# Ledger of designs, part 43: designed miniproteins, single chains, continued (4)

Each design is a single chain, and the fold is of that chain. pLDDT is the mean over its residues in the fold that is shown.

## One batch from the design tools (miniprotein)

Design m13561
Fold by ESMFold2-Fast:
Structure m13561 (fold): chain A 87 residues (1-87)
Amino acid sequence: SLDLSHLNLTSVPDSLFERTDLTSLYLHNNQLTSLPSEIGKLTNLTVLDLSGNQLTSLPSELSKLTNLKVLDLSGNQLTSLPSELFS
């Protein structure tokens, strides 16, 4: 697992998406306004906590996280959800 919470991140570092071994990723309470499509590379994720950011949309590639059991999107500014998340 990797905890990058409370770091005032405005973007996710590209090196994170090379961490395909990750099963839990905590990005909550940052300043993220977007989540890059490369998040779909982390196919072993079972927990993704994005709560308390400034996200207005999510990439459709989030649907590639087929092992995901917990997704926390609370406390964002989401105006739309990709339909692929419900497929």
Scores: mean pLDDT 82

Design m13562
Fold by ESMFold2-Fast:
Structure m13562 (fold): chain A 77 residues (1-77)
Amino acid sequence: MERIVELAKEAARRVHVDGVPEEEALREIAEELLKEGLISEEQAEALINEDEAVLEPLFQAALDAQAAAAEAAYAAA
């Protein structure tokens, strides 16, 4: 889950710093996530096409996982 957010940040860096086209950066991330088994082929295609309806649940789940991990770490201290 956190991996999706990390790869999204890496895509932004590649587009804005390395000059990689947005479609190429998104395709590379979709392929990496699919290779790691974190998303389905349909979700990978949606990432390449920037389908917000499919991306939003993935981003929300990643944010929820980060929030839960932060709360657990704070409570354990």
Scores: mean pLDDT 67

Design m13563
Fold by ESMFold2-Fast:
Structure m13563 (fold): chain A 56 residues (1-56)
Amino acid sequence: MDEALLAALEHLSEAVRAYREGDLEAARKHYQQALEAAAGDPGVRAFVEREAALIE
């Protein structure tokens, strides 16, 4: 994986963890960081957005 994809996945993993723990503020923060890490790659960004949609 390229560096942008790895960074986006790392932040997305933290967002999912925080969401499952009920920490919605931390989940939102990490999800935003995942989107920012993916900003330069439309494919990676679309992947992050699709994964977030599965979280509710």
Scores: mean pLDDT 76

Design m13564
Fold by ESMFold2-Fast:
Structure m13564 (fold): chain A 80 residues (1-80)
Amino acid sequence: SETEEKIAELVDRVLAAKTAQEIRQKMSELGQYITENQAPKRLQDVATEGGMKILAAKTEEEIFQAADEMARRIRELLEE
């Protein structure tokens, strides 16, 4: 669907980000799109969990790791 294609594009933008600030910005865009377009609850839950992990992160490495984990989980759900 168009919604799933857009979510995949936004996930790719998160993975392409090279700074913690860019990851936070792209994560915000992804979370907004998921919420506004009433995506399935499982996608909303993964995005929320990823956002919480990024907020709890104490290092740039932890931010990148949390973003990668979230992006991978969203991609797996979109392939169902």
Scores: mean pLDDT 80

Design m13565
Fold by ESMFold2-Fast:
Structure m13565 (fold): chain A 55 residues (1-55)
Amino acid sequence: KEEAQREIEAALEAMRRTLEEVKELEAKGIVPSGVEMWRLWQERYLEELARLEKE
């Protein structure tokens, strides 16, 4: 149950970080594809999970 809670929190944080990066790309005139957004989210999610594993 608590592991699921942590995974949800990591996913939400990854989503917030991904949206910020997408906004930066859009400001540069780059329109990211769904695949590119998915890759960014996966990278952020793995980083959040790695943080939890170290603690």
Scores: mean pLDDT 77

Design m13566
Fold by ESMFold2-Fast:
Structure m13566 (fold): chain A 79 residues (1-79)
Amino acid sequence: SAAFLLGLKLYAEKNYADAIAAFKKAIAANPANASAYHNLGQAYFNLQQYADAVAAYKKAIALGYTPAQANLAAAQAKL
């Protein structure tokens, strides 16, 4: 989706706050988008919002994106 691609661009530019807004818009359009939840978690992690990152990574894993398990462990270690 356009919102997901915008989120990826903003994340690459290290504009994490706007990337979060774009990924949330992508999730609203497709709640099963595991990659959007994973990228949302990474953006939260970079802003040191570790509790929000944990929640996003857990959702990505629940939707089948198991590679997020390492990211989840790293975020939980920061709590």
Scores: mean pLDDT 92

Design m13568
Fold by ESMFold2-Fast:
Parts: sequence; structure tokens; C-alpha cells
Structure m13568 (fold): chain A 83 residues (1-83)
Amino acid sequence: MEEAWKKMKKEVEEEIEKYAETIINGDEEEAKKALEKAKELIEIFKRVSQVLKGTPLEKEAKEFLKKLEEKVKEAVKEYEAKR
């Protein structure tokens, strides 16, 4: 379980990081699509986090979700500052 969780975190974090880069450096259409995909991935992970409630991973999942949300929020702010 812990190893599968670690792998999932790495994959999700890498995807969010790629979307964040696209939001910052892409054109308006690319940034919009990347933001929509990032929000969709975060919503999927919110559901995963709810499934983990009552398990030893509950706190870690909640903190990881907050980090993902913060990364996307910061990318949007940087996108707005650039344009």
C-alpha cells in the first residue's frame, strides 16, 4: 500500500508540475486547457483522498492535496502577472 501510494504521489505531482509549466509558459488557449486538466486531476485526487479517510494515509493525503492545489494556484497567479 505505501509503495503504491508513493508511486501515485510521484505521478500526480509530475503531471501537476507539467500542467503548471504549461499554464505559465503556454499561450492563452494552452494555459486554459492545462488549467482545466489540472483541476480535473485535483478533483480525482480529492475522491481518492476521501477513500483514504480512516487509514494511516489520511493525513498525508490531505496535506498532499493542499500542496497540489497551492501549486496550481501559484501557476495561475504567475500566468496573470505575465499577461
Scores: mean pLDDT 80

Design m13569
Fold by ESMFold2-Fast:
Structure m13569 (fold): chain A 71 residues (1-71)
Amino acid sequence: MRERIEEEARLALVRMKFALGKKFKDAELLEEAAREAEELARESRDPEIAREAEELAREARELAEEIREEE
């Protein structure tokens, strides 16, 4: 249970960073969220957490690229 609780907490933090990055159009924060989500998806032993993290990583990367293109 300890590992699962830690992974759920990590997922919640990534979701928060994603939401803040999207709201403030912060490409650096979105890139950080994507990297952390990719790490969680790769390391997680829970398939549901891994899937959600993978999806967040993809969305965060796409949004960060869009923001950088608006330079």
Scores: mean pLDDT 81

Design m13571
Fold by ESMFold2-Fast:
Structure m13571 (fold): chain A 70 residues (1-70)
Amino acid sequence: SAVETAKAALAQAPDAEAAALGIKALEAAEAGNYEEARRYAREAALLAGASEEEAEAAGERLVALAKKLA
């Protein structure tokens, strides 16, 4: 699936801490835990050097995508 491919790509990222949070965000989204998914995605983006606006947008996009695919 696209989500499994995204998890595999994140696992290979050079920033291991940001990648681990990104994987948790994808797992939470798959479980339907959208608030947790949003939180982890935002934390991962911030740790990877994104702005606060970019990090918030990343969390929102992940949740929106997960809801469309459910």
Scores: mean pLDDT 75

Design m13572
Fold by ESMFold2-Fast:
Structure m13572 (fold): chain A 74 residues (1-74)
Amino acid sequence: MNEEEVEKIAQEMADLLRSRGLTDLAERIEKALKEKNYEELDKVIGEAIRQVADDPEARIELERLGKKLYEAVK
């Protein structure tokens, strides 16, 4: 696990969600990261991807960041 990469990627996800007006989801990602609650982080990311399903640009970027996050925690 690379904690610096995890923090960077999770913050990029939070910033993307804020740019789309999904501030509550961005805050939940940041809280989960701060608490090192990776189970909650995974759940919030799944919820975020579902909420941006009709926004192909945001969905593709969140899926890309999620894959990078998965590689960083391995």
Scores: mean pLDDT 82

Design m13573
Fold by ESMFold2-Fast:
Structure m13573 (fold): chain A 60 residues (1-60)
Amino acid sequence: SFEEILKDALEEADELLKTYSKEEVYEYLEFKIKTLLEEGVISEEQAKKLLEAVKKHLES
């Protein structure tokens, strides 16, 4: 589900932040989200929501 994808992305962000900068983590997750969109796993609206959620999470 979208909620599971969102939860996974935020948990992965927290794990990656142990080693990488916020900028590097955002770039990686943006690439991953773009791949999910290109593969038809998520819609453009869902991709936008994921990117906004990740950015907000990293800025908090």
Scores: mean pLDDT 86

Design m13574
Fold by ESMFold2-Fast:
Structure m13574 (fold): chain A 97 residues (1-97)
Amino acid sequence: MFESKEFQFEITVSLALMSLAVSKLAAKRLGDEESVKLLEEAAERLAAAADAGDVAAAIETLRRTAEELKKVPNKELGEETARILELLREKLEEIAA
């Protein structure tokens, strides 16, 4: 379906940014300021990696963010978001190979 690794990278990062944005809105609704800050900082780092075309930086951002999300007070939000980011990280690792 994707013609190039560059296009696959762009789509995968866009899906990750959308997932972070959706989870941030859920965290705001729940009053979870810690998760809001974490998700906002992760989105900023991921956008910077995308702008630079830095696949390795994007992979590391998703890995680190997933680990931090597993530690947040709202376990359902944290664990479900981490699961999505881990799947997208695996897709980025396939693109990098």
Scores: mean pLDDT 84

Design m13575
Fold by ESMFold2-Fast:
Structure m13575 (fold): chain A 79 residues (1-79)
Amino acid sequence: MEKRLEAEELLALGRMYLALARKLAEKEDYEGAIELLERAIELYREALELDPENEEAREALREAEEEKARVERKLEAAK
């Protein structure tokens, strides 16, 4: 039970970083957005280590990795 609750807390924190990263990307701060996305990805990976069968964490990790790839492409296009 404790590991599941901790995984849920990490997932919630990761979602917060993902939301902040999206706001930075909207302001064209792609480097800042990438840093926050990397933090979200790390939190989601930790959540999956605590609860490997957590479908929400697996989907959130995939979403954050796809978002990072999109922002990285925008950063390269903006140079």
Scores: mean pLDDT 84

Design m13576
Fold by ESMFold2-Fast:
Structure m13576 (fold): chain A 97 residues (1-97)
Amino acid sequence: SKEKIDYYIEQAERYAELARTSEDPAVRVAALQALKEIGENLVKLAKEHPEYQEKVRETLERGLKIAEELSKDPDPEVRQAAQEAVETLKKGLEEVK
């Protein structure tokens, strides 16, 4: 639904910011994992609602930028979670027209 897409876009932005700003590496890992899952859901919803494809693409691109930055994080678990998010979000961007 449109309401579900809007909700996931808002959550993606919140988790991307949490991943970028949290001092706790465990919180950054959890935020990146949430961003990855939200990204996968947004890709599926964009295929069902083509009118949202541009907004979803923009959201995935912002999330990808943050995940790429965190692939250089000092914590090895954060780097791993970030790399997994990068791979998932890049694939999602290829699937969203």
Scores: mean pLDDT 89

Design m13577
Fold by ESMFold2-Fast:
Structure m13577 (fold): chain A 61 residues (1-61)
Amino acid sequence: MREELRERVRKLGEEAGLTPKQIEAMVRNAERWLDQGVPAEEILRRIEEGIKLYLELNPEP
């Protein structure tokens, strides 16, 4: 479960061209939200929205 969430978050960040440090921070946030009782599907949606917003603010990968 936790491992699956971490892998999916890493894949999303890698596909978006984020740095390893940024990906690690997203993974940490995802785990924190999971511990707070946020469903994994909602966490992934939040991560995807965050990546989209980041790319809009930083159009050059």
Scores: mean pLDDT 78

Design m13578
Fold by ESMFold2-Fast:
Structure m13578 (fold): chain A 56 residues (1-56)
Amino acid sequence: MTDEELKKAIEELIELVKKGEDADPLGVRLVLAGLTDEQAKEISEAIKKVKKELGL
């Protein structure tokens, strides 16, 4: 996955997190298919930051 693709995946995940249970978890998994452990950590940290900023 390229840096641009990773950034797009992070943005899509942030939108899904903001929507909560309304999000399609399969869409998230498909977008994240083929990620390295390092890229997966970056996405997880980005989501944690967004949740913290939103007070979730």
Scores: mean pLDDT 64

Design m13579
Fold by ESMFold2-Fast:
Structure m13579 (fold): chain A 69 residues (1-69)
Amino acid sequence: GPLQKLEDLIIELQKAGKSPEEIADAVVELAKELGLSREEVIELALRLLKEGKISKETAAAIIEKVLSE
């Protein structure tokens, strides 16, 4: 589903060595295209952080970018 597509993007960009800011920009853009709420994106970032799949810096960048929209 849409959340899985967003999760897959985050993991792919992190494996590619993209910066937290580059990941946050791409995540917000895809989330808008998929019609995901800000709350769904924030919860996904927090879940991935808790699971050890993303860094604290990446999670913070995603959350900050979502809240600044």
Scores: mean pLDDT 88

Design m13580
Fold by ESMFold2-Fast:
Structure m13580 (fold): chain A 72 residues (1-72)
Amino acid sequence: SDYEERLRRAEELKAEGEALLAAGRYEEAAAKYEEAKRLLEELLRVAPPQFHPELEARLAALDAGIAAAKAK
């Protein structure tokens, strides 16, 4: 489904962001996290309420990643 495809893509972008952050590539890491965040925000707009807590938790993790990248 489109939901599962977008969720997988967001997770792939998050993983790439984590790898870039570990490599000291902070601007690129932030960009990947922000791309993942956009996908999850779009998903949150269309997802049933029962999925919201999990999506919000994923968004919080991405926000932490963005903050970590921008703090360097």
Scores: mean pLDDT 86

Design m13581
Fold by ESMFold2-Fast:
Structure m13581 (fold): chain A 59 residues (1-59)
Amino acid sequence: MKESRLVFEVSENGEVTLVSKEGDLLDPEAAKEGLRIAVKYHKLKPERIEVVAYAPEAS
């Protein structure tokens, strides 16, 4: 299987930063935007958040 993984860090002021990208299955900008909205509305503490997607190798 192909795996894509994006790792984000959320700062104390709610800024979302991409710290690593693996594979091409995920759009980092779309994932970052969604996470930024979630941080704003859910008041998430500074955290490391991973977004993972899987696909068949032949895709």
Scores: mean pLDDT 72

Design m13582
Fold by ESMFold2-Fast:
Formats: sequence, C-alpha cells, structure tokens
Structure m13582 (fold): chain A 91 residues (1-91)
Amino acid sequence: RPLSPQQQALRKALKDDPSTAFAIGIVAALDKELTPEDVPLLGNAAAFQYMVDKNLPAVPYKKTVDELIAALEAAGASDIVATVRKIQEVL
C-alpha cells in the first residue's frame, strides 16, 4: 500500500518528534486521509506510550478535532493540544 502525502509527513515527523507525529497522525486521520489503523502502523508506538504515561483518554481518531482537543485538555495534555492546534493552523 503506497503512503499518502499525510502518511509520508507523519513518518518523517516521527523521526523528529513522536509527539508531533502523533498530533499530525490524529489530524490526518480526522481529515480521512488515514484510517485509524494506519496511524499506529506508521510507528506511533512512542506516542501511545506517551499517552499512557500522561494518562490520556483513548480518543477515537475519527472524532472531530474540537472533541479531541476538549478530551486532551480535560486530561491535562496541554503540550499535545498545543501541537494539534499548531498543525491545524498550518494545514
């Protein structure tokens, strides 16, 4: 299966910062460019470990961006929220 442009961007971002790659993956999945299954398969393991360490809720990737941001803010994940908002601003 060839990688979409968003999947390629996510894969590159994962090498630089797993938190950034996670946020890009969520935004890309919400745009329906990626399936929820594709995001973890792009090497999102470090981001999932980060979610566990921060006690973040299991938010479905296909939720709206606003719903995701609200859930992350409620969990105290302000760093991920800031990254998601920055990616939305650029996309």
Scores: mean pLDDT 53

Design m13583
Fold by ESMFold2-Fast:
Structure m13583 (fold): chain A 89 residues (1-89)
Amino acid sequence: GPSLEELLERVRELAEKIKELDPSLKEAVDEAVELFEEGVRTRDREKLLEALRLLGEIEARAAERGNEEVVRLVGEMRALAVEALEQLE
């Protein structure tokens, strides 16, 4: 499967698309990416779990706004975070 570095690169790409589609999510998305980056760099499962929790909050917020494309992209970021967690086991 993809390396942790490849998962991080994909997360960054998805984050840029989300911020383009909904700039109001920029701060929360940037925080989720920072947590993901730290979790990957330090192999810290707790940081990846924090990123997953924040991504869940972002997904709920996007759903309330009716932005199905952003919900889908955040869901993809969450799947990548789960895959990163599995690699740290």
Scores: mean pLDDT 88

Design m13584
Fold by ESMFold2-Fast:
Order: sequence, then C-alpha cells, then structure tokens
Structure m13584 (fold): chain A 96 residues (1-96)
Amino acid sequence: MTREERLAAADEALDAGIGGLGEAARALVAGDLEALVEAVRRWLAGSPGRRGASPATIRRLLPAVDRRAARELQRLGLSRAEAEALAALAEAIARR
C-alpha cells in the first residue's frame, strides 16, 4: 500500500467516523494551528447543533491519542473532546 493509498483510507475513515472534520484534521497535520482553529470554528458556526468529534469514536478508529497536542488545542478554544479527537486524527494521518 502506497502512502497516498493510506492517506485515502484515513480520509475515508475520518469521513465515516467524524463527519466533516477532515479540513480541520488536514490543517493540523500541516502544522497550521491558526487554520485548524478557523476550520473548527467555521464547522461549528455552520451547524450549531453539529455533534463534536467524540474521543470514543476516534479511539475505535485510531487507538493512539496525543494528549500533549490535545491540551495545546484546548487552549485555542476547542473543547477537550474535540482537541483529543483532532490530535488523534492528525497523528494517524501523519504516520501514513
């Protein structure tokens, strides 16, 4: 399996499990924390009733969670659960 094939499989898993946080996860992998925060805020503003990313859902798809990165993202105005989910997504994508 090529790196591109693994990234495509990760995107499919993200779309199936998280529903609409792909843009935010891609920004985090790129190391652009401003773009990440902006993408998450746009996602939340576009759908006020939208369910946040669940750490439980991410742990089922992506067992490793970078708690250090999650705490940094939480300081940028993300909830702990959203920050942990995005950190796990970024780690899974970056390792592929």
Scores: mean pLDDT 49

Design m13585
Fold by ESMFold2-Fast:
Structure m13585 (fold): chain A 102 residues (1-102)
Amino acid sequence: SVIEEVKKIIENSKNYKQLLDEVKRLIAEGKDLALVTGLATAAQTMYNGESKEKALEAAIRAAEEVLKNKDDPVKYTAIALRTIGIVLDLEMKLKEEEEKRK
């Protein structure tokens, strides 16, 4: 299931940077929105200093929200746009962190 795949990827990730790279790869490959949204939410949760347990809980809730709204085009599109926003925000923050090292 998508939920099992979300759990497996999060458990095998060392940090939010690895999760963000995985999310970007899955988006490029056209993977399921529930998977992408779950992992993006986990990356954001971990970036905010929360535990891997909290990231997993947040990811499952986010993936379930996508699955619940798969037949609602307005809500589904809103979730997709929110997910893209998370990815772009995290990429911007990573670039700012790298610039502070220079």
Scores: mean pLDDT 85

Design m13586
Fold by ESMFold2-Fast:
Structure m13586 (fold): chain A 69 residues (1-69)
Amino acid sequence: MEEARRKYEEGKRAWAAGKLEEAKRYYEEAIELDPNFAEAWRNLGLVLLALKKYEEAEEYFKKAEELEP
């Protein structure tokens, strides 16, 4: 969990800096380390919306919702 969380925080920093592709990569790495990390799935969806990848974003938002009680 600690490494996944670290990748998630790096993704948030990249997002804040406007580095959308870098943010996407970090969130993808966080999910690879912890597939149940709902916040990482949700933020990856947000990055995909910003990249205008609407269908892919919808899939990731759905996954995040499934992981949240």
Scores: mean pLDDT 83

Design m13587
Fold by ESMFold2-Fast:
Structure m13587 (fold): chain A 65 residues (1-65)
Amino acid sequence: SAIEEAIARLEKQIELTREQKKINEKLISELPADDPRAQRLRRVAEILEENEKTLEAQIEKLKAK
């Protein structure tokens, strides 16, 4: 169904977002805590977390009917 296909696409986007979060966490771990680059990457981590929550909410909305 169109709903099942939409959910599958959103699940794939969540998977890609989780991989981006892993890469971002690795980059942060390689920098000094007070480095401006680390601070920028932490802001990116917040955006990625918000994106994952938004995608999860969209899946739940589609499952609701």
Scores: mean pLDDT 86

Design m13588
Fold by ESMFold2-Fast:
Structure m13588 (fold): chain A 112 residues (1-112)
Amino acid sequence: SDVPTLEQIAEHYIRLAEEYIKLGKENKTSNKELAIEYYLVALAHATLAALFGNEELRERARELAKEAMEGLEELKPSPENREKAEILMRGVEEDDPEGIAEAVRILNEHYK
């Protein structure tokens, strides 16, 4: 099929979340601000993976979101970035429309 399935879309977002967690870890000591951005981008991808995924992919997205949050916590982000992360976590865990909207906003800003 030339049209991707929802599961394939979710799997793509899982792979991107994993890559941005890796980028966050690689930049933790050299560029704290860039590492924070990468963890927020990872969390945004995890939010969209949870939105489109089946139960198994949603569980994986939640695991990745938790890993990204742990990385962010270690870096002691600003209150603004902490609030963004908390909004994104509600998107991952509760399908909160505000969290989904924040994920789309972060990804649009990152890829412009």
Scores: mean pLDDT 89

Design m13589
Fold by ESMFold2-Fast:
Structure m13589 (fold): chain A 77 residues (1-77)
Amino acid sequence: EKEKKLVEEAKKHLEKGIQAFRDGNYEEAIKHFEKAIKLAKEVDENHPLYKGALLVLAQAYEKMGDFEKAEEYRKKA
């Protein structure tokens, strides 16, 4: 079903983003987290994947020194 495929793709992007984040590649992490957020949002904004992806995106922006974007995404979660 459509929903299951979106959740699986969102999880894969979240995992790739987390790996990039651990490797210190914050730009790559941000791209993957943004994709995970987009896919999770198509399912439900109340889904734990959506909130989780917003929180790790905020952390990635903090690591890049973008505290304004970090706070914006943290508030959305």
Scores: mean pLDDT 83

Design m13590
Fold by ESMFold2-Fast:
Structure m13590 (fold): chain A 100 residues (1-100)
Amino acid sequence: MEETIIRILENMIELAEEQLKKTKDEEIKKLLEELIELAERAIEAVRAGDRELALQLVDEMEEKVREIDKLALEKKDGETIIAAGALAFGLHSVRRFLEE
């Protein structure tokens, strides 16, 4: 299960990095960069067996994804809206594996 969680987080980092290359909005870029940093910390927490820290980082990532989605909707950025949806689904899966 830890392997599956790490793979989901790595896929989320890749998706966020792809979106970071496409977006020109500085606010969305900052949130994507913060999300990548949180995801990298979450991978380290999972590798260390620190479930409590991993769940806390997932909470922070969920907040960043919510902020990205809100800004993308306000700016009518369809690609970022789709990316935020995929990131939210990834986080839902990570949370489920950490809680079960």
Scores: mean pLDDT 88

Design m13591
Fold by ESMFold2-Fast:
Structure m13591 (fold): chain A 84 residues (1-84)
Amino acid sequence: VPLAVALFEAEVDYLIQRGEVTEERIERLEKAFLDMAKYELKRFYGLSDEEVEKYIEDIKSGKTEDGKRVREALERARQALEER
């Protein structure tokens, strides 16, 4: 999942730098991230659908380093929305 996480962080930070953070854009990026993470886990790591869903839940709960990074990026985006 490191590719999906790195891309998500880069896209969030780019939106913040441009002053283009919106609720809709963050929701779109989250959906794109989840789709890419599922693809990466299944295609590159050979995980089953059940293992993929478990890993995604662990990301959403912030239990993994990947989940922590995603949560921190979302928090940065949320802060940028409030400061605009």
Scores: mean pLDDT 79

Design m13592
Fold by ESMFold2-Fast:
Structure m13592 (fold): chain A 56 residues (1-56)
Amino acid sequence: GPAMERLRANALAAAETLLSEGFSREQTLALLLKEMGHLLSREELEAIVDEAEARL
């Protein structure tokens, strides 16, 4: 639903910011898991980090 779509969009924006600031893929994933791992699966957050990396 819209709330979940916004959550994924926020996770993607956060991943893009962290990667652009020089954090590694592994560091970015760990930070997102800490903040959002209770709302999004590890597999979904990994896909979001991969998408963010592809957009940079």
Scores: mean pLDDT 86

Design m13593
Fold by ESMFold2-Fast:
Structure m13593 (fold): chain A 67 residues (1-67)
Amino acid sequence: NSTALAAEAEVDEALARGDAEGLRRMARGIKAAGGPESLVNEALRLIDEGRLEEAARLLKEAARTLP
């Protein structure tokens, strides 16, 4: 799935830069694409707590569920 692969790559790039706003944009995009709200909302909470590596892990898991 090219959409899931692109989303995972963008999450990894945002994480590598320490870009919390980039991770928030990816969370919104994954949710809009039909990703699981529970995983996306938990990732957003982790971003707010500064736990970016854990947030990125959940966002990539959510992206892998995309059609």
Scores: mean pLDDT 84

Design m13594
Fold by ESMFold2-Fast:
Structure m13594 (fold): chain A 60 residues (1-60)
Amino acid sequence: ELSLEELRKKQFEADKKVTELMEEARKADPSKAAEVSKRLAEQIEESTRLSKEILALEKG
């Protein structure tokens, strides 16, 4: 299982990617809008999941 430090690093990178994908979604052409939106939704879900895992591990 991943250490707390590795999970925190992954969450930091996930949050950064969410910001980048939000910018891409705003600029996306119609043909790519659906794909970018789907990726953004998945990235947000992953960030939320990581946050919950970090909280659980910090508690033990």
Scores: mean pLDDT 79

Design m13595
Fold by ESMFold2-Fast:
Structure m13595 (fold): chain A 61 residues (1-61)
Amino acid sequence: SDEEINRLLARFVEALLAGDEAAAERYRAELLAHSGKISESVKQGAAALLDALRAGYAARA
């Protein structure tokens, strides 16, 4: 449902802001499972944010 997609988007953003890469990847996978209800630009944005988070963790290692 749209409510479910909005919940997943909110949790994905919260995980990114908290630096929780594992949670962010889990919510991104759930969002991709709803690909028929979200735009390609949203999927690309989510991927870019996860890549930025991973790069941030790599830079801190």
Scores: mean pLDDT 70

Design m13596
Fold by ESMFold2-Fast:
Structure m13596 (fold): chain A 68 residues (1-68)
Amino acid sequence: SEGRELAERILESPDAAALEQEWLAKGVPREVWLEALSYVAARDIARAVGNVFGLSEEEIERLIEKGL
């Protein structure tokens, strides 16, 4: 469940690139990072992408609550 833990941190962090570098520095391979992304449901990926593109938390939460 390393992938699930990382997926949760991606959703909580607005800086996914910095988080990736942190985990790679700990010896976690890029394949685990990609696996983490695959564990995130489509709606949760939309949350992470929305944060990167500057959507408000309220807008993202509303989309998630509606099931996209």
Scores: mean pLDDT 63

Design m13597
Fold by ESMFold2-Fast:
Structure m13597 (fold): chain A 89 residues (1-89)
Amino acid sequence: MEYLKKGDKLGLAKELLEKGKEYFEKGDYEKALEYYEKAGKLALEIGDYELVSEVIKNLEEMYKATGDRRFLELSIELSVEVLKQVVLG
């Protein structure tokens, strides 16, 4: 498999987060969830917890707007992974 360099991955993670926000503003909640999940996971892979925290914040706002537990569950999952990385690294 071809792998992106950390800088390229950071750019992609930011783009995925922006796409998630765009779909949320459009009311396309399924696509917003998909992009937030991709952005959060990629941000975790590169160790950018400021970006992970921004994804988490957007997921919490989505949960407040929709009541869809998938946004809350992903927010919790990402929060736990950040804590593991920060405490252990």
Scores: mean pLDDT 80

